# Designed miniproteins, single chains: the designs that were tried, part 39

Each design is a single chain, and the fold is of that chain. pLDDT is the mean over its residues in the fold that is shown.

## One batch from the design tools (miniprotein)

Design m1423
Fold by ESMFold2-Fast:
Structure m1423 (fold): chain A 104 residues (1-104)
Amino acid sequence: PEEERRRRLREAARSAGDTIVDLLKQAAIDPSKREEALDAVRAITDALASQGPEGAEALREVKERVQKALDEIGKKYNPELAKQLRDEVVRALDEGIARAEARA
């Protein structure tokens, strides 16, 4: 069951990462969606952080995907907006990773 649980967490991380990326792209086009995107990031981060060390691994995968997407947003839309989103999102993910690791 542990191997299956790790596989499911990796799949959840990919789905979560895709969801966050989509929301961040929407927020880059429509500033009114920024708070909703950040709330979703926090909720997803809290859910994965509750899984302990495997949740920390999942959050690191999410962080990698999100950072790549923010680089893309900066190139296509607005570097200043991408920087602001990066600072808030990366902070939330890093805090989540630290909480998940502390639960080990």
Scores: mean pLDDT 80

Design m1424
Fold by ESMFold2-Fast:
Structure m1424 (fold): chain A 60 residues (1-60)
Amino acid sequence: SSEIEKETEERIKELEKKTEERVKELEEKGDFRKAEIEREVAESLIRMIEWIKKKELEKS
């Protein structure tokens, strides 16, 4: 449903913003490897959230 889609979209946007802030802080400190790991972790979490959304939509 459109509500599940909106909630998922908000969750992803919030995660993206928090990840961008953490990545910028790490890059400013010269921790480029940690910044890369944070990006990879966030991408994996977004994929999981999208997968959960798909499963929820299948039930509606």
Scores: mean pLDDT 81

Design m1425
Fold by ESMFold2-Fast:
Structure m1425 (fold): chain A 62 residues (1-62)
Amino acid sequence: AVGEAEAPAAGAGGAAASAGAANRSYGDHTLVGKPGRAIAVAPTEEAAEAGVEAARRSAQGS
């Protein structure tokens, strides 16, 4: 993609990760990968951060 694509995860991802840590709510892990069974398990905080990073990288490395 050429041009600045709005990265909705940029702010939301960071906020979600922070909220999870502060609230200690349901957010121990996040299954990232195939919905079938291919296991890519990441903690909610790390998954959110990865989302933010990917969105930012998409805007820069498009």
Scores: mean pLDDT 46

Design m1426
Fold by ESMFold2-Fast:
Structure m1426 (fold): chain A 72 residues (1-72)
Amino acid sequence: AAARDAEQREVVRLANKYIDLIENDPEAFRKKARELGFSDEEIERALASGVDAVTVASKMAVKEWERRRQAA
C-alpha cells in the first residue's frame, strides 16, 4: 500500500474524532483547535455550521498528522 493510503486513513480517523468532539465535547474541540493554531473566529464558525465543522475538522486532522509525522 502507498504511504498516501496510510496517511489518508489516519487523517480521516482524526477528522472523525474532531467532528465527534464538535458534537459531544465542544470545550475539548475549542482547546484542541487553539493548540493547532486556529483562531477563535474559525472555531466558533465550526461549532455554528456543519459545513464549516467538516472543513475545520479536516484541516485540524491534517495539521495534527503533520505534527505527529515531524515528531516521529
Scores: mean pLDDT 79

Design m1427
Fold by ESMFold2-Fast:
Structure m1427 (fold): chain A 88 residues (1-88)
Amino acid sequence: HMKGLVTVEKISDDEAEIKFLYVNPEYRDEGVARELLNEAIEKAKKMGAKKIYVEAFSEEDRRLLESFGFKKVGELETPGGYLYEKEI
């Protein structure tokens, strides 16, 4: 019954990173990804993070992150990969 899974790791005293974001392919609803992003932000806040980061590799993921208030802060060495940041 798992709709998806998100893992958040504290990378410094003030920063956290979403290491893994998975949406079950049976649930093709943007709402699941949004629920997981909200869960990740709440977990990061509970860790004491002031910023949360995530790497995005698809245009769909980038659009979703930007709709959540994430900002593109860098380009990754992998083509089409970008680092996104949100203040929390």
Scores: mean pLDDT 76

Design m1428
Fold by ESMFold2-Fast:
Structure m1428 (fold): chain A 57 residues (1-57)
Amino acid sequence: MELYRALVDIPAVNEEMLAVKKGEILALKKEVSDEYWLVQDKEGREGLVPKNFLEKV
């Protein structure tokens, strides 16, 4: 399983996006586009986040 850390707080601006806090660990589920990845947090919530704000752990 590929794990990534959020580098900054990321707000959800629509219902497809996942709101995450800086330092949260996210599991990569699908690379939807070159800019947005479908990720899952540790509570099982899924949504899109901008991949440029994620760092591989």
Scores: mean pLDDT 84

Design m1429
Fold by ESMFold2-Fast:
Structure m1429 (fold): chain A 85 residues (1-85)
Amino acid sequence: EKEELKKKLEELKKEIEKLKEEIKRLEEEKEKLLKELKALPEDAPLEEILRLIGRILRLIGEILDLEKRLKELEKEIEEIEEKLE
């Protein structure tokens, strides 16, 4: 059982690294879109503004979902580490 927990811990740590990389990628994409939105002229079409806002909101939603999953995995790691002590 202890060896199974160690293996599971290693797998969870790898999944966390993958999630952190994905979150970072989405955050970078969000920052690019925010800069694009900020750079729009004051007479920019409403449709263009709403398109960018929609894309930003979708990215925020994806980031929040991944951050929630990351926290769940971090809790699992803490539980396994406590059992291994």
Scores: mean pLDDT 84

Design m1431
Fold by ESMFold2-Fast:
Structure m1431 (fold): chain A 92 residues (1-92)
Amino acid sequence: MALALVRRAAAEARAALVAAGVDPAEAQARIDRLAPRVVADLQAAQREVVESGDELDIDTLLAFLAALSREAVRAGVPPEELLAAAQAEYAA
């Protein structure tokens, strides 16, 4: 599930960047820089939650959004677009 969420969020974020006027190749490059780190951070957060015995649904989503926000700032991707994509996937 985590990889599917990241892939769909990345696709939506790419589409949003292109819609905002970013070149498709540049949008893809920014997403390609984000995806591996977001996946690693999400997997690390999931392991931590499992070890603590917490509920996965909300805590995993919050960790995912935090990871996206940090990597968006680092990669120069607008945090609002990545946050919107992640929220849309959670609602689906």
Scores: mean pLDDT 59

Design m1432
Fold by ESMFold2-Fast:
Structure m1432 (fold): chain A 61 residues (1-61)
Amino acid sequence: SLVEEAERLFEEAKRLALEGRGEEAQRLGTMSVLLLQEAGRDDLAMEKARELREVFERAGL
């Protein structure tokens, strides 16, 4: 499902951010949010977008 695919991409984005691969992390994280929007899960999309901002902020991005 789109939700499951988005969750996998989001977890991979967090792993990449921890590895210092910020550009790739941002790309996968953004794709995750877009997939949730396509799935009609605007609630999850907003939640994941906030979490991405927090992760990138903590990573100095």
Scores: mean pLDDT 84

Design m1433
Fold by ESMFold2-Fast:
Structure m1433 (fold): chain A 58 residues (1-58)
Amino acid sequence: SMEEIKKLEEELKKVGEEIRRLQAEYDATGDPEVRARIRELAEKYKELLEKISELKQK
């Protein structure tokens, strides 16, 4: 549904913003824990994109 897609797109925006914030922190610190968190969120971002794509095909 369009409502479900909108909810997923809002979550995608939030995850994208968090990744950008953490990327700036990683660029400043080189902290491997920050890098690991970016990797986890990037995977979540990919999953959200795939789910949105699947819903748009219906």
Scores: mean pLDDT 85

Design m1434
Fold by ESMFold2-Fast:
Structure m1434 (fold): chain A 85 residues (1-85)
Amino acid sequence: DEKEELLRKAEGYESLAELLDERIKELEEKYKELEKEAKEAEKKDKEKAEELQKEAEELKKAAEGGKKKKEEAKKKAEEYKKKIE
């Protein structure tokens, strides 16, 4: 039942990669919206525009971090699949 353990781990990392992909898409949509709001606020409220820009940058970094975790999850899934003979 070593095969079952390896299959469960591979499936777990595949599921994690899918969840991370969905989360990355959500974060990308949110920071793009904040970037638009920041540009619109630029003429009327520079302080608010700066706040929105910082929030957008934080979400963008979170999305990039998510992409790295997704690639690592994919690698682990492939490693476990490779061990299944």
Scores: mean pLDDT 84

Design m1435
Fold by ESMFold2-Fast:
Structure m1435 (fold): chain A 67 residues (1-67)
Amino acid sequence: DAERQLAEARELVEKGEKAYKEGDYETAAEHYEKAAELGSRTALKNLGEAYKKLGDDEKAAEWFAKA
């Protein structure tokens, strides 16, 4: 069910946002990556921002390009 998959992605984005606000960018990136795999466009941008915070500009650019 695509709608349930999107709801799961939304929960993962919320977990990622919480980790990001706490400064845990690795955990944020992990949650955003799973959300992006489930079809979240919001997670694609957030994942790029998390990788930028981690200093991985190449991965950040790759995820921003997918958004």
Scores: mean pLDDT 82

Design m1436
Fold by ESMFold2-Fast:
Structure m1436 (fold): chain A 60 residues (1-60)
Amino acid sequence: LVEEAERAYAAGDYETAARLAEEAVRREPSPRGYSLLFRAYQALGKSREAMAVLLEAAAL
């Protein structure tokens, strides 16, 4: 899941990257998954969602 999200991000498909990263952190919360989700939300211009992800990661 995280690897597939990373591939989508590298391909510029930020919407798919965010969706796959969200699924990854839901199944198995990890700093790597949250980092990718944060980057994907920033690339989409979703600053509020990106900040929420950082707060969730901090609570990990």
Scores: mean pLDDT 79

Design m1437
Fold by ESMFold2-Fast:
Structure m1437 (fold): chain A 72 residues (1-72)
Amino acid sequence: SKELEEEAKKNGEKALELGKAGTSAAEVYQQAAGNYKIAAKAREEGDKETAEIAEKNGKKALEAAKKMEAAA
């Protein structure tokens, strides 16, 4: 999905920015990016179950990353 690919790219770019600043939230944004990338590929291959699991994990990682960023 183009939307999942865009989410992966945005979270990856955010991870790079925060990584340069030395924040722990960078790793969690990278986890979100990785999960959205897996979800995009799984939807392309017709693997609905893997796509749904990866998307759910990506959303959880993104929420955790946002909380870490807000707490810093």
Scores: mean pLDDT 80

Design m1438
Fold by ESMFold2-Fast:
Structure m1438 (fold): chain A 54 residues (1-54)
Amino acid sequence: SSMEKKRKEVLLLVASDILRIGAEIEESLDIPGNKERAKQLLEAAKKLEEESKK
């Protein structure tokens, strides 16, 4: 249904925002491998944002 589609869209966008926050935390911690982990989190966030538009 259209309501279920909108709910899925909102949840994907919220999940994407959480992953972006996780990426910022990784960058802030300055622990070995943090830049690669931050990149992976940001890529996952972008994938969820793209899914939200389908």
Scores: mean pLDDT 85

Design m1439
Fold by ESMFold2-Fast:
Structure m1439 (fold): chain A 78 residues (1-78)
Amino acid sequence: MLELDADTPKEEILKLAEKVLEEELKRGLMSEEAAELAKEMVEKELEILELAKKGKLEEAKKLSEENKDLPARAEAAA
């Protein structure tokens, strides 16, 4: 199984997120719009993590603040 940590490639994390979202869609627990927003959230979280790993904590915090509405948008779309 893929282990998720700070060194895991972004592409591998996104593939795992896509598999999880596909299973939730099969269960009818979320809409396609909610799944797309959830994928966008994962992508932004990975970008924030990369900035933090590079020691750019201020940039990571700013990006997190700019995207704090994504969870609410995903929930509203569900």
Scores: mean pLDDT 68

Design m1440
Fold by ESMFold2-Fast:
Structure m1440 (fold): chain A 72 residues (1-72)
Amino acid sequence: DAARERAEALRAELEEEFAAGVTFAQIGAAAGVSAETVRRLYAHADDLYARGRWEGAAALYGRLLDWARRAR
């Protein structure tokens, strides 16, 4: 399942950004949203991932990863 592989890869890359010290507040500032909005999107992405909803998880992880990379 290409969506599953994409969700796994994007999740891993986003976890690497967090390990490198990127915070929800920094991601929010880069995206023009609150840290709370970022936290809720991340929690939602993790819920979708845990439930096998790969396309939705990949879309949210991808968005968060793009924002995290802009926060560097």
Scores: mean pLDDT 87

Design m1441
Fold by ESMFold2-Fast:
Structure m1441 (fold): chain A 79 residues (1-79)
Amino acid sequence: KVEEAKAHVQAAIEYAQKGNIEKAIEHLRKAIEAIEESTDLSPEQKQKAIEHLNKALEYLRAGDIEKAIEHAKKALEAI
């Protein structure tokens, strides 16, 4: 369900803010899985949210925590 995806994105934001990048990445990956499995989201909502979550993952790996959080928040707004 979409609520599970939202919970994982919110957890990822919190872990990123605390500097726990490993847990932030783990939760972003779980959010992507939950979005892909959701029957409640349109294909357009899924594409937009997943694009933002993938961008958040790229920024976390690059050490740009602020941009990662920005894209994670944009994913939440898409779903």
Scores: mean pLDDT 88

Design m1442
Fold by ESMFold2-Fast:
Structure m1442 (fold): chain A 75 residues (1-75)
Amino acid sequence: MTIQELAEALGWSPEEARSALAQVLLARGLITPEQARKVANLPASATFSEIAKIAGVSQSTVTRIANELIAAVKG
């Protein structure tokens, strides 16, 4: 999954999706404010693998957080 695919799932722009994902990762204590800024500035083509490398977590963890965000937005 990419930031673009997450944005499509949320019905948001890639800019909104990457910012929301960065905020959730930061709120969960998974990344630093510096890493959150990096995530919030990734291109729409950036993969969850790239986000996972920034966060120091597994790609499956990023996917879980993204799915939690989708559930929170869509009910």
Scores: mean pLDDT 82

Design m1444
Fold by ESMFold2-Fast:
Structure m1444 (fold): chain A 61 residues (1-61)
Amino acid sequence: SEREEIEKKIKELEELLRKSKTLSEAQFAQVVDLLGQAQKAVDAGDYETALELLEQAKEVI
């Protein structure tokens, strides 16, 4: 399902964030906030907003 695909992307970005050694504290906090917002969008059924937030998180990582 579209939800499962987006949740998989969230998990992949969380893993990249965990492995990142080059992000500043501010960049790390920004990605955490964006991933949290994306999860809330998924929970609300707003998959378009979730994908946009995940693209923003990818640009920071």
Scores: mean pLDDT 85

Design m1445
Fold by ESMFold2-Fast:
Structure m1445 (fold): chain A 57 residues (1-57)
Amino acid sequence: ARERAERLVAEAERAEAEGRLDEAAKLYSQAGMHYLQAGDYDAARAAFARARELREQ
């Protein structure tokens, strides 16, 4: 779960850097879910917050 979350964050960061904000938001949301499953609540909160920020733009 945590390893998958880390890969999703890396993909989200690339999508964000490329201006694919909608895709980045989806990837951050998926990463957050995997962090929750791993019990990493701080990382999950950060991932969900970033997804929300991208959707609010």
Scores: mean pLDDT 83

Design m1446
Fold by ESMFold2-Fast:
Structure m1446 (fold): chain A 65 residues (1-65)
Amino acid sequence: DENFEKAVEILVEKAGLSREKAEKIVKGAKQLSQLGLGEIAVRELLELGLSEEDAREVVKLAAES
């Protein structure tokens, strides 16, 4: 899934995460978004050091994956 892969790449490049950790985070963000908790996923990504723009893009890509 190209949207999943793009979200993983943002986390690896912008937050310095390993690919395995990034994949788990993207899967978690997708699950939170499906529960209507996308804003919680955004906050968690901000705590990892992402900008708000990058955090929202990751959550959007995860939700669309």
Scores: mean pLDDT 86

Design m1447
Fold by ESMFold2-Fast:
Structure m1447 (fold): chain A 78 residues (1-78)
Amino acid sequence: GGLLGVPADDAFLDQLFALIDTDGDGTISAEELKAFLESLGLHPSDEEVQALIDRYDTDGDGTLDRAEFRALMRELLE
């Protein structure tokens, strides 16, 4: 089961991405992801956040694009 029990369709995840992507560059940084997880009541270490990014970051740039973010969030929510 998903972490939050929330439906994780592409439209919902794109809306979440836009809310988290505070600088509007089309990617989510480790800092933005950590802040988002903390807003959910989670307290991830920098190492845990980096490990999540590394699992889904296919480009190796240290950030998540929309497709990578969708993959991560589906695992957490579904």
Scores: mean pLDDT 73

Design m1448
Fold by ESMFold2-Fast:
Structure m1448 (fold): chain A 66 residues (1-66)
Amino acid sequence: DKEKIEEATKNAVDFLESAGDKELAKEVREKAEKMLKEGKSFEEVYKEILRMIHEFLSKNPNAKQP
């Protein structure tokens, strides 16, 4: 579902930009767009977004979760 991926991507990008990691925010958006173009499932794209957010949070324990 494209709308679900777009909402999840927007939420992750907004969170990362507000936390000061504009480069990771751009990477998340580009990765999600690439995976959707490659025909990856919603679950695959969503798991990749969550993996990137989890990695960010583990390195930045004081960051507010999205």
Scores: mean pLDDT 77

Design m1449
Fold by ESMFold2-Fast:
Structure m1449 (fold): chain A 63 residues (1-63)
Amino acid sequence: KAQTKEEAEELQKLLAELFEKEASVEEQIERLKEFLKKTKDEQVKEAIKNAIKNIEKVYKEHK
């Protein structure tokens, strides 16, 4: 589906950008939350929520 593909591509692009920049955990979560606000597709929203949850879990364990 075109909308799902576009939002999934934007999510992958955002994750790649954050990884390349070695963004802080706080910055990664903030950027993902902003992307979640703009996302319309439910599957992509769940992927973003899961990404945030996984980042928070890793941060909690590595702090």
Scores: mean pLDDT 75

Design m1450
Fold by ESMFold2-Fast:
Structure m1450 (fold): chain A 118 residues (1-118)
Amino acid sequence: MVELVESGGGTFKEGSSVTLSSKVSGVDFKNSLISWWRQKPDELLQFVASLSADGKKKYYDERVKGRATISADYAKKTAYLNLSNLKVEDTATYYSMVSNGELNVLAFGEGVQLTVVA
C-alpha cells in the first residue's frame, strides 16, 4: 500500500519560511514523480511544484516561482517543499502526490494545513 504522511504545517508569520515534508512508503521512491498541490479556501486544487522521477527536473507554478523549492532525500524517502517569503495568500491545505509517470497517480497524502498571518 502506498502512503504519504505530510508534516511541517502550522501557523507562520508573513515574510517567514516553512518546509513541508512528506514521508513516502510502499513505492520505488527514487523512480517516482513527486508533486505538491494546494487547496485554498473557495478555490480549486492548484499545482505548486513537481520533481521528476530521476530527480533532475523541477517544475513550479508561476505564483510560487522564486519562492518555492522542491527536493527529496532518497535515503529518508522524504519529499520536501520549502516556501520562502510567505504571503497570506499561501494559506492553504497542501497535499503531496506520488505517481508512476505523469498519468498514473499512485497516491495523495491527507494534506497538511499551512496558515500565514500578517
Scores: mean pLDDT 84

Design m1451
Fold by ESMFold2-Fast:
Structure m1451 (fold): chain A 113 residues (1-113)
Amino acid sequence: MKIKLSEELKKKIEELEGLINSVDDEEFRKLALETIEAIKNGDFEKALELLRELIKKYYKDDSYHGLIVGLAEILLSLKKEIVIKGLEEIAKELPEDSPIKKAIERLIEEAKK
């Protein structure tokens, strides 16, 4: 395997892939699945760029926030330092009243523990 994933992380990825495949938005599904493939390939820079695109495009649609947060949590579990910096940069570009910004800021705080 190109990346050795824990059983818990494998299960989380499989559950997230199932949820993503049930989404009606073709572009969301494509970007989210491509993010998962980048994660599986160990391409964390590409995964962060795709996650940034997802967040910027879908930050106003709260129905996708859980899936976006799930992708960010997987990335944080694999490459904490780089992902924290990437998420901090993404959060700075979001409106202060954005629910997704608050979710990302919470993930960053939890990851810094």
Scores: mean pLDDT 81

Design m1452
Fold by ESMFold2-Fast:
Structure m1452 (fold): chain A 89 residues (1-89)
Amino acid sequence: AKELLEKALELLEKAEEAIRAGDRETAIRYVQEAKELAVKGAELLGDKEAAKKIEEYTDRAIEAIRAEDYLSALLHLGEARKLVEELLK
């Protein structure tokens, strides 16, 4: 669980870097991978509410990236990051 969540944080950071670089396709790929690992990690910890919220924020981030609304994308990724960081405490 912890290893999945730590990897998800690294991927969320890489997604933010890709957004800042204007690399939409790479950003979406990193968010999708981070979502998969973070949701699995949260579910393994028994936190179904955190898993659902992480899925919602990462899905909203992907939609925002596709719409080229990078400000909203970064805000949604920030919320997902906070949830993953809280699970690692």
Scores: mean pLDDT 87

Design m1453
Fold by ESMFold2-Fast:
Parts: sequence; C-alpha cells; structure tokens
Structure m1453 (fold): chain A 67 residues (1-67)
Amino acid sequence: SAVEEAERYLAEAERAFAAGDLEAARRHLTQAGNYIVRALSEGDEARALELGRRAAELARRLHQQLG
C-alpha cells in the first residue's frame, strides 16, 4: 500500500541520514513524501499524518546539515 511504501522510504531516508549519506536521505525523503500524499488520497489519513510528522522532522535535520 502507499502508506507501507511511505514508511519504507522514510525508514531508508532515516538510515541514510544516520550514515551521513545526505543525498540518499534527500532522495528517499522525496519518495516518502510522494507516497504520503498518495496515502492521504487513499484514506490513510491518520497514518499518513504520523509519517508526515516524521518526514518533516527529518527534513528539518537534513536542512540543518546542508545549511
């Protein structure tokens, strides 16, 4: 499902960020965002909103590392 794909890409983004691979983290975060939007359109609002909060926190940390 879209929500499961979003969670998978978000987990990959979080792992890449922890490993210092900022480009991989950004790519995976973009994919997670696409699937979060799709999950919202498919009626998985509660799970999509939770994943959106995690994605926003990762984006904030990634932005801080990049400047």
Scores: mean pLDDT 87

Design m1454
Fold by ESMFold2-Fast:
Structure m1454 (fold): chain A 76 residues (1-76)
Amino acid sequence: SEVTERMIELIRRLAEAARRGDLEAAERALRELYRLGASSEELSPEELARLEEVVREHREALEAALRAVRERRAAA
């Protein structure tokens, strides 16, 4: 679906921002990802599997991004 493709793109963008240490870009990508996730009613098992695979491929970068964004929010 269009939502799934956009979520995959945002996950990759978030991971790339994390690898660069760009906290502002990481936060923007994360916020968009949360917004899309909150607005999506149903994802097929195949779409969920694709998202899970992309997350798995970028897990370390995503974990670093989530930690950095969380620390930034706590400081703000």
Scores: mean pLDDT 75

Design m1455
Fold by ESMFold2-Fast:
Order: C-alpha cells, then structure tokens, then sequence
Structure m1455 (fold): chain A 63 residues (1-63)
C-alpha cells in the first residue's frame, strides 16, 4: 500500500536525522509523518501523533 510505504520512508529519514543530530530534517519529516497520520485516521492517530511530537522534542533536546 502506497501510504504504508510513505510512512516507512519518512520513518527512515527521521531515524537518519536522529543519528546525524539534524534538527531541521527531523522536524520536517516528523511534520510530514503527522500529516499522513491525520489524513488517514485522525482520531485513531492521536496516540501516534503525540508520540511523534514527543520524539521530535526529545531529539532536539539531546542535540
């Protein structure tokens, strides 16, 4: 499924951004991932959206 592939690609880029301590890339791809979750299942995605936001903040703090 195309959406699942896009989610995987975004997650991989987020992981690479974390490894490289790249705040800008992390935030950009985190936002894109959140947008995809909202588009697919807004209500069911709330836990995932909160987790994604938290991960972005924690990674920024670690850098």
Amino acid sequence: EEVEKKIEELQEKITEAIKNKDKETLLEYSEKLIELYEEIHPEESKPALEEARKRAKETVEKI
Scores: mean pLDDT 72

Design m1456
Fold by ESMFold2-Fast:
Structure m1456 (fold): chain A 85 residues (1-85)
Amino acid sequence: SDRDLLQQAVNFVQNGDYDGALAAASRLADPALAAGVVTAVRHMQQGRYDQAVFTLRLLRRRYPQYGALLDQLVALARQRQAQAA
C-alpha cells in the first residue's frame, strides 16, 4: 500500500539511505504523491532542506491521510538541516 511504501521511505531517510527512500517513493501508486516525495527526498539528499520542507508541506495539505508520515519527513529534514550547520 502507499502507506507502507511511505513508511519505508521514512525509515530509509531516518537511516540516511536516500537511495532506498527514492526507490520506495518511486513505487507509490499515486503519481502526484510519488513525484512530490521523490522531489523532497532528492532535495534532502542535496542538502536543500528548506525546499524539501516546502514540498512536504504542500503534500501534507493534499494528502491529510498521510499527515503523520509526511510530518515525520519534515522533522527529519529539519533535524538534518540542524546537523549540517
Scores: mean pLDDT 89

Design m1457
Fold by ESMFold2-Fast:
Structure m1457 (fold): chain A 73 residues (1-73)
Amino acid sequence: EKYREAAELFRKAADYLKQGNVDEAIEYLKKAAELVPEAKNMADLAISYAKQGDYDTAARIAELGARILEERA
């Protein structure tokens, strides 16, 4: 199920952001957006904050995205 898989990718991205591993987090967010195009806006927003050095906000966006996708799965 693509929504569940994308949610897991967002959760992994949030974990990487909390660890300061921004490059890995961005790759997981991109994979989630490719799997579920509806997730693209949230992934792009999280990537934007991560690139600005705001890892806390980026992680929160990724966690919210995961929750929304889980509810739709």
Scores: mean pLDDT 85

Design m1458
Fold by ESMFold2-Fast:
Structure m1458 (fold): chain A 98 residues (1-98)
Amino acid sequence: PNFVDAPEPVAEPSPEMQKLMEEQIKKLQEYVEEIKKDLDPEQQEVLERALEAYKGELLYTAQAVTAANLDPEVITKMLEELKKELDEWYEKWKKKHS
């Protein structure tokens, strides 16, 4: 696919940033999989779709951070916020179920 805004990346994430992203995504996926076991199939599908959207945003942010100024903390904060949102959603789901 060709993009009018960025046909190719102007900068690539550092190996350390790529590793950090991979580790954090793995932890997030493990957390999602634990929650998923207690969910209805419909809710599991919603959670999976949300996770895919967040992965896309993470990749975009990593490229943008690398192009401007490398700051791995931005990626860490983004993933921490994702976890917080998932926790809030899961707590609301538990209250609805109970």
Scores: mean pLDDT 67

Design m1459
Fold by ESMFold2-Fast:
Structure m1459 (fold): chain A 65 residues (1-65)
Amino acid sequence: MPSREELEKRLRELEKEARKIPESQLQKGMQVALYLGEARELLEKGAPAEEILKALEKAEQLLKE
């Protein structure tokens, strides 16, 4: 199971990649932003690593399409 620090780093990397999504892919950009926002809220409230990782995996899968 990844540490909190590893999850935070992964979130930052994915946020950086999400900023590269062009406006022509607005729907994809919005969906990625929602998953990353969910992961951030979970991190801030101290949710279990499994829940944070699940949100990050959803964003990452969509970004790799």
Scores: mean pLDDT 79

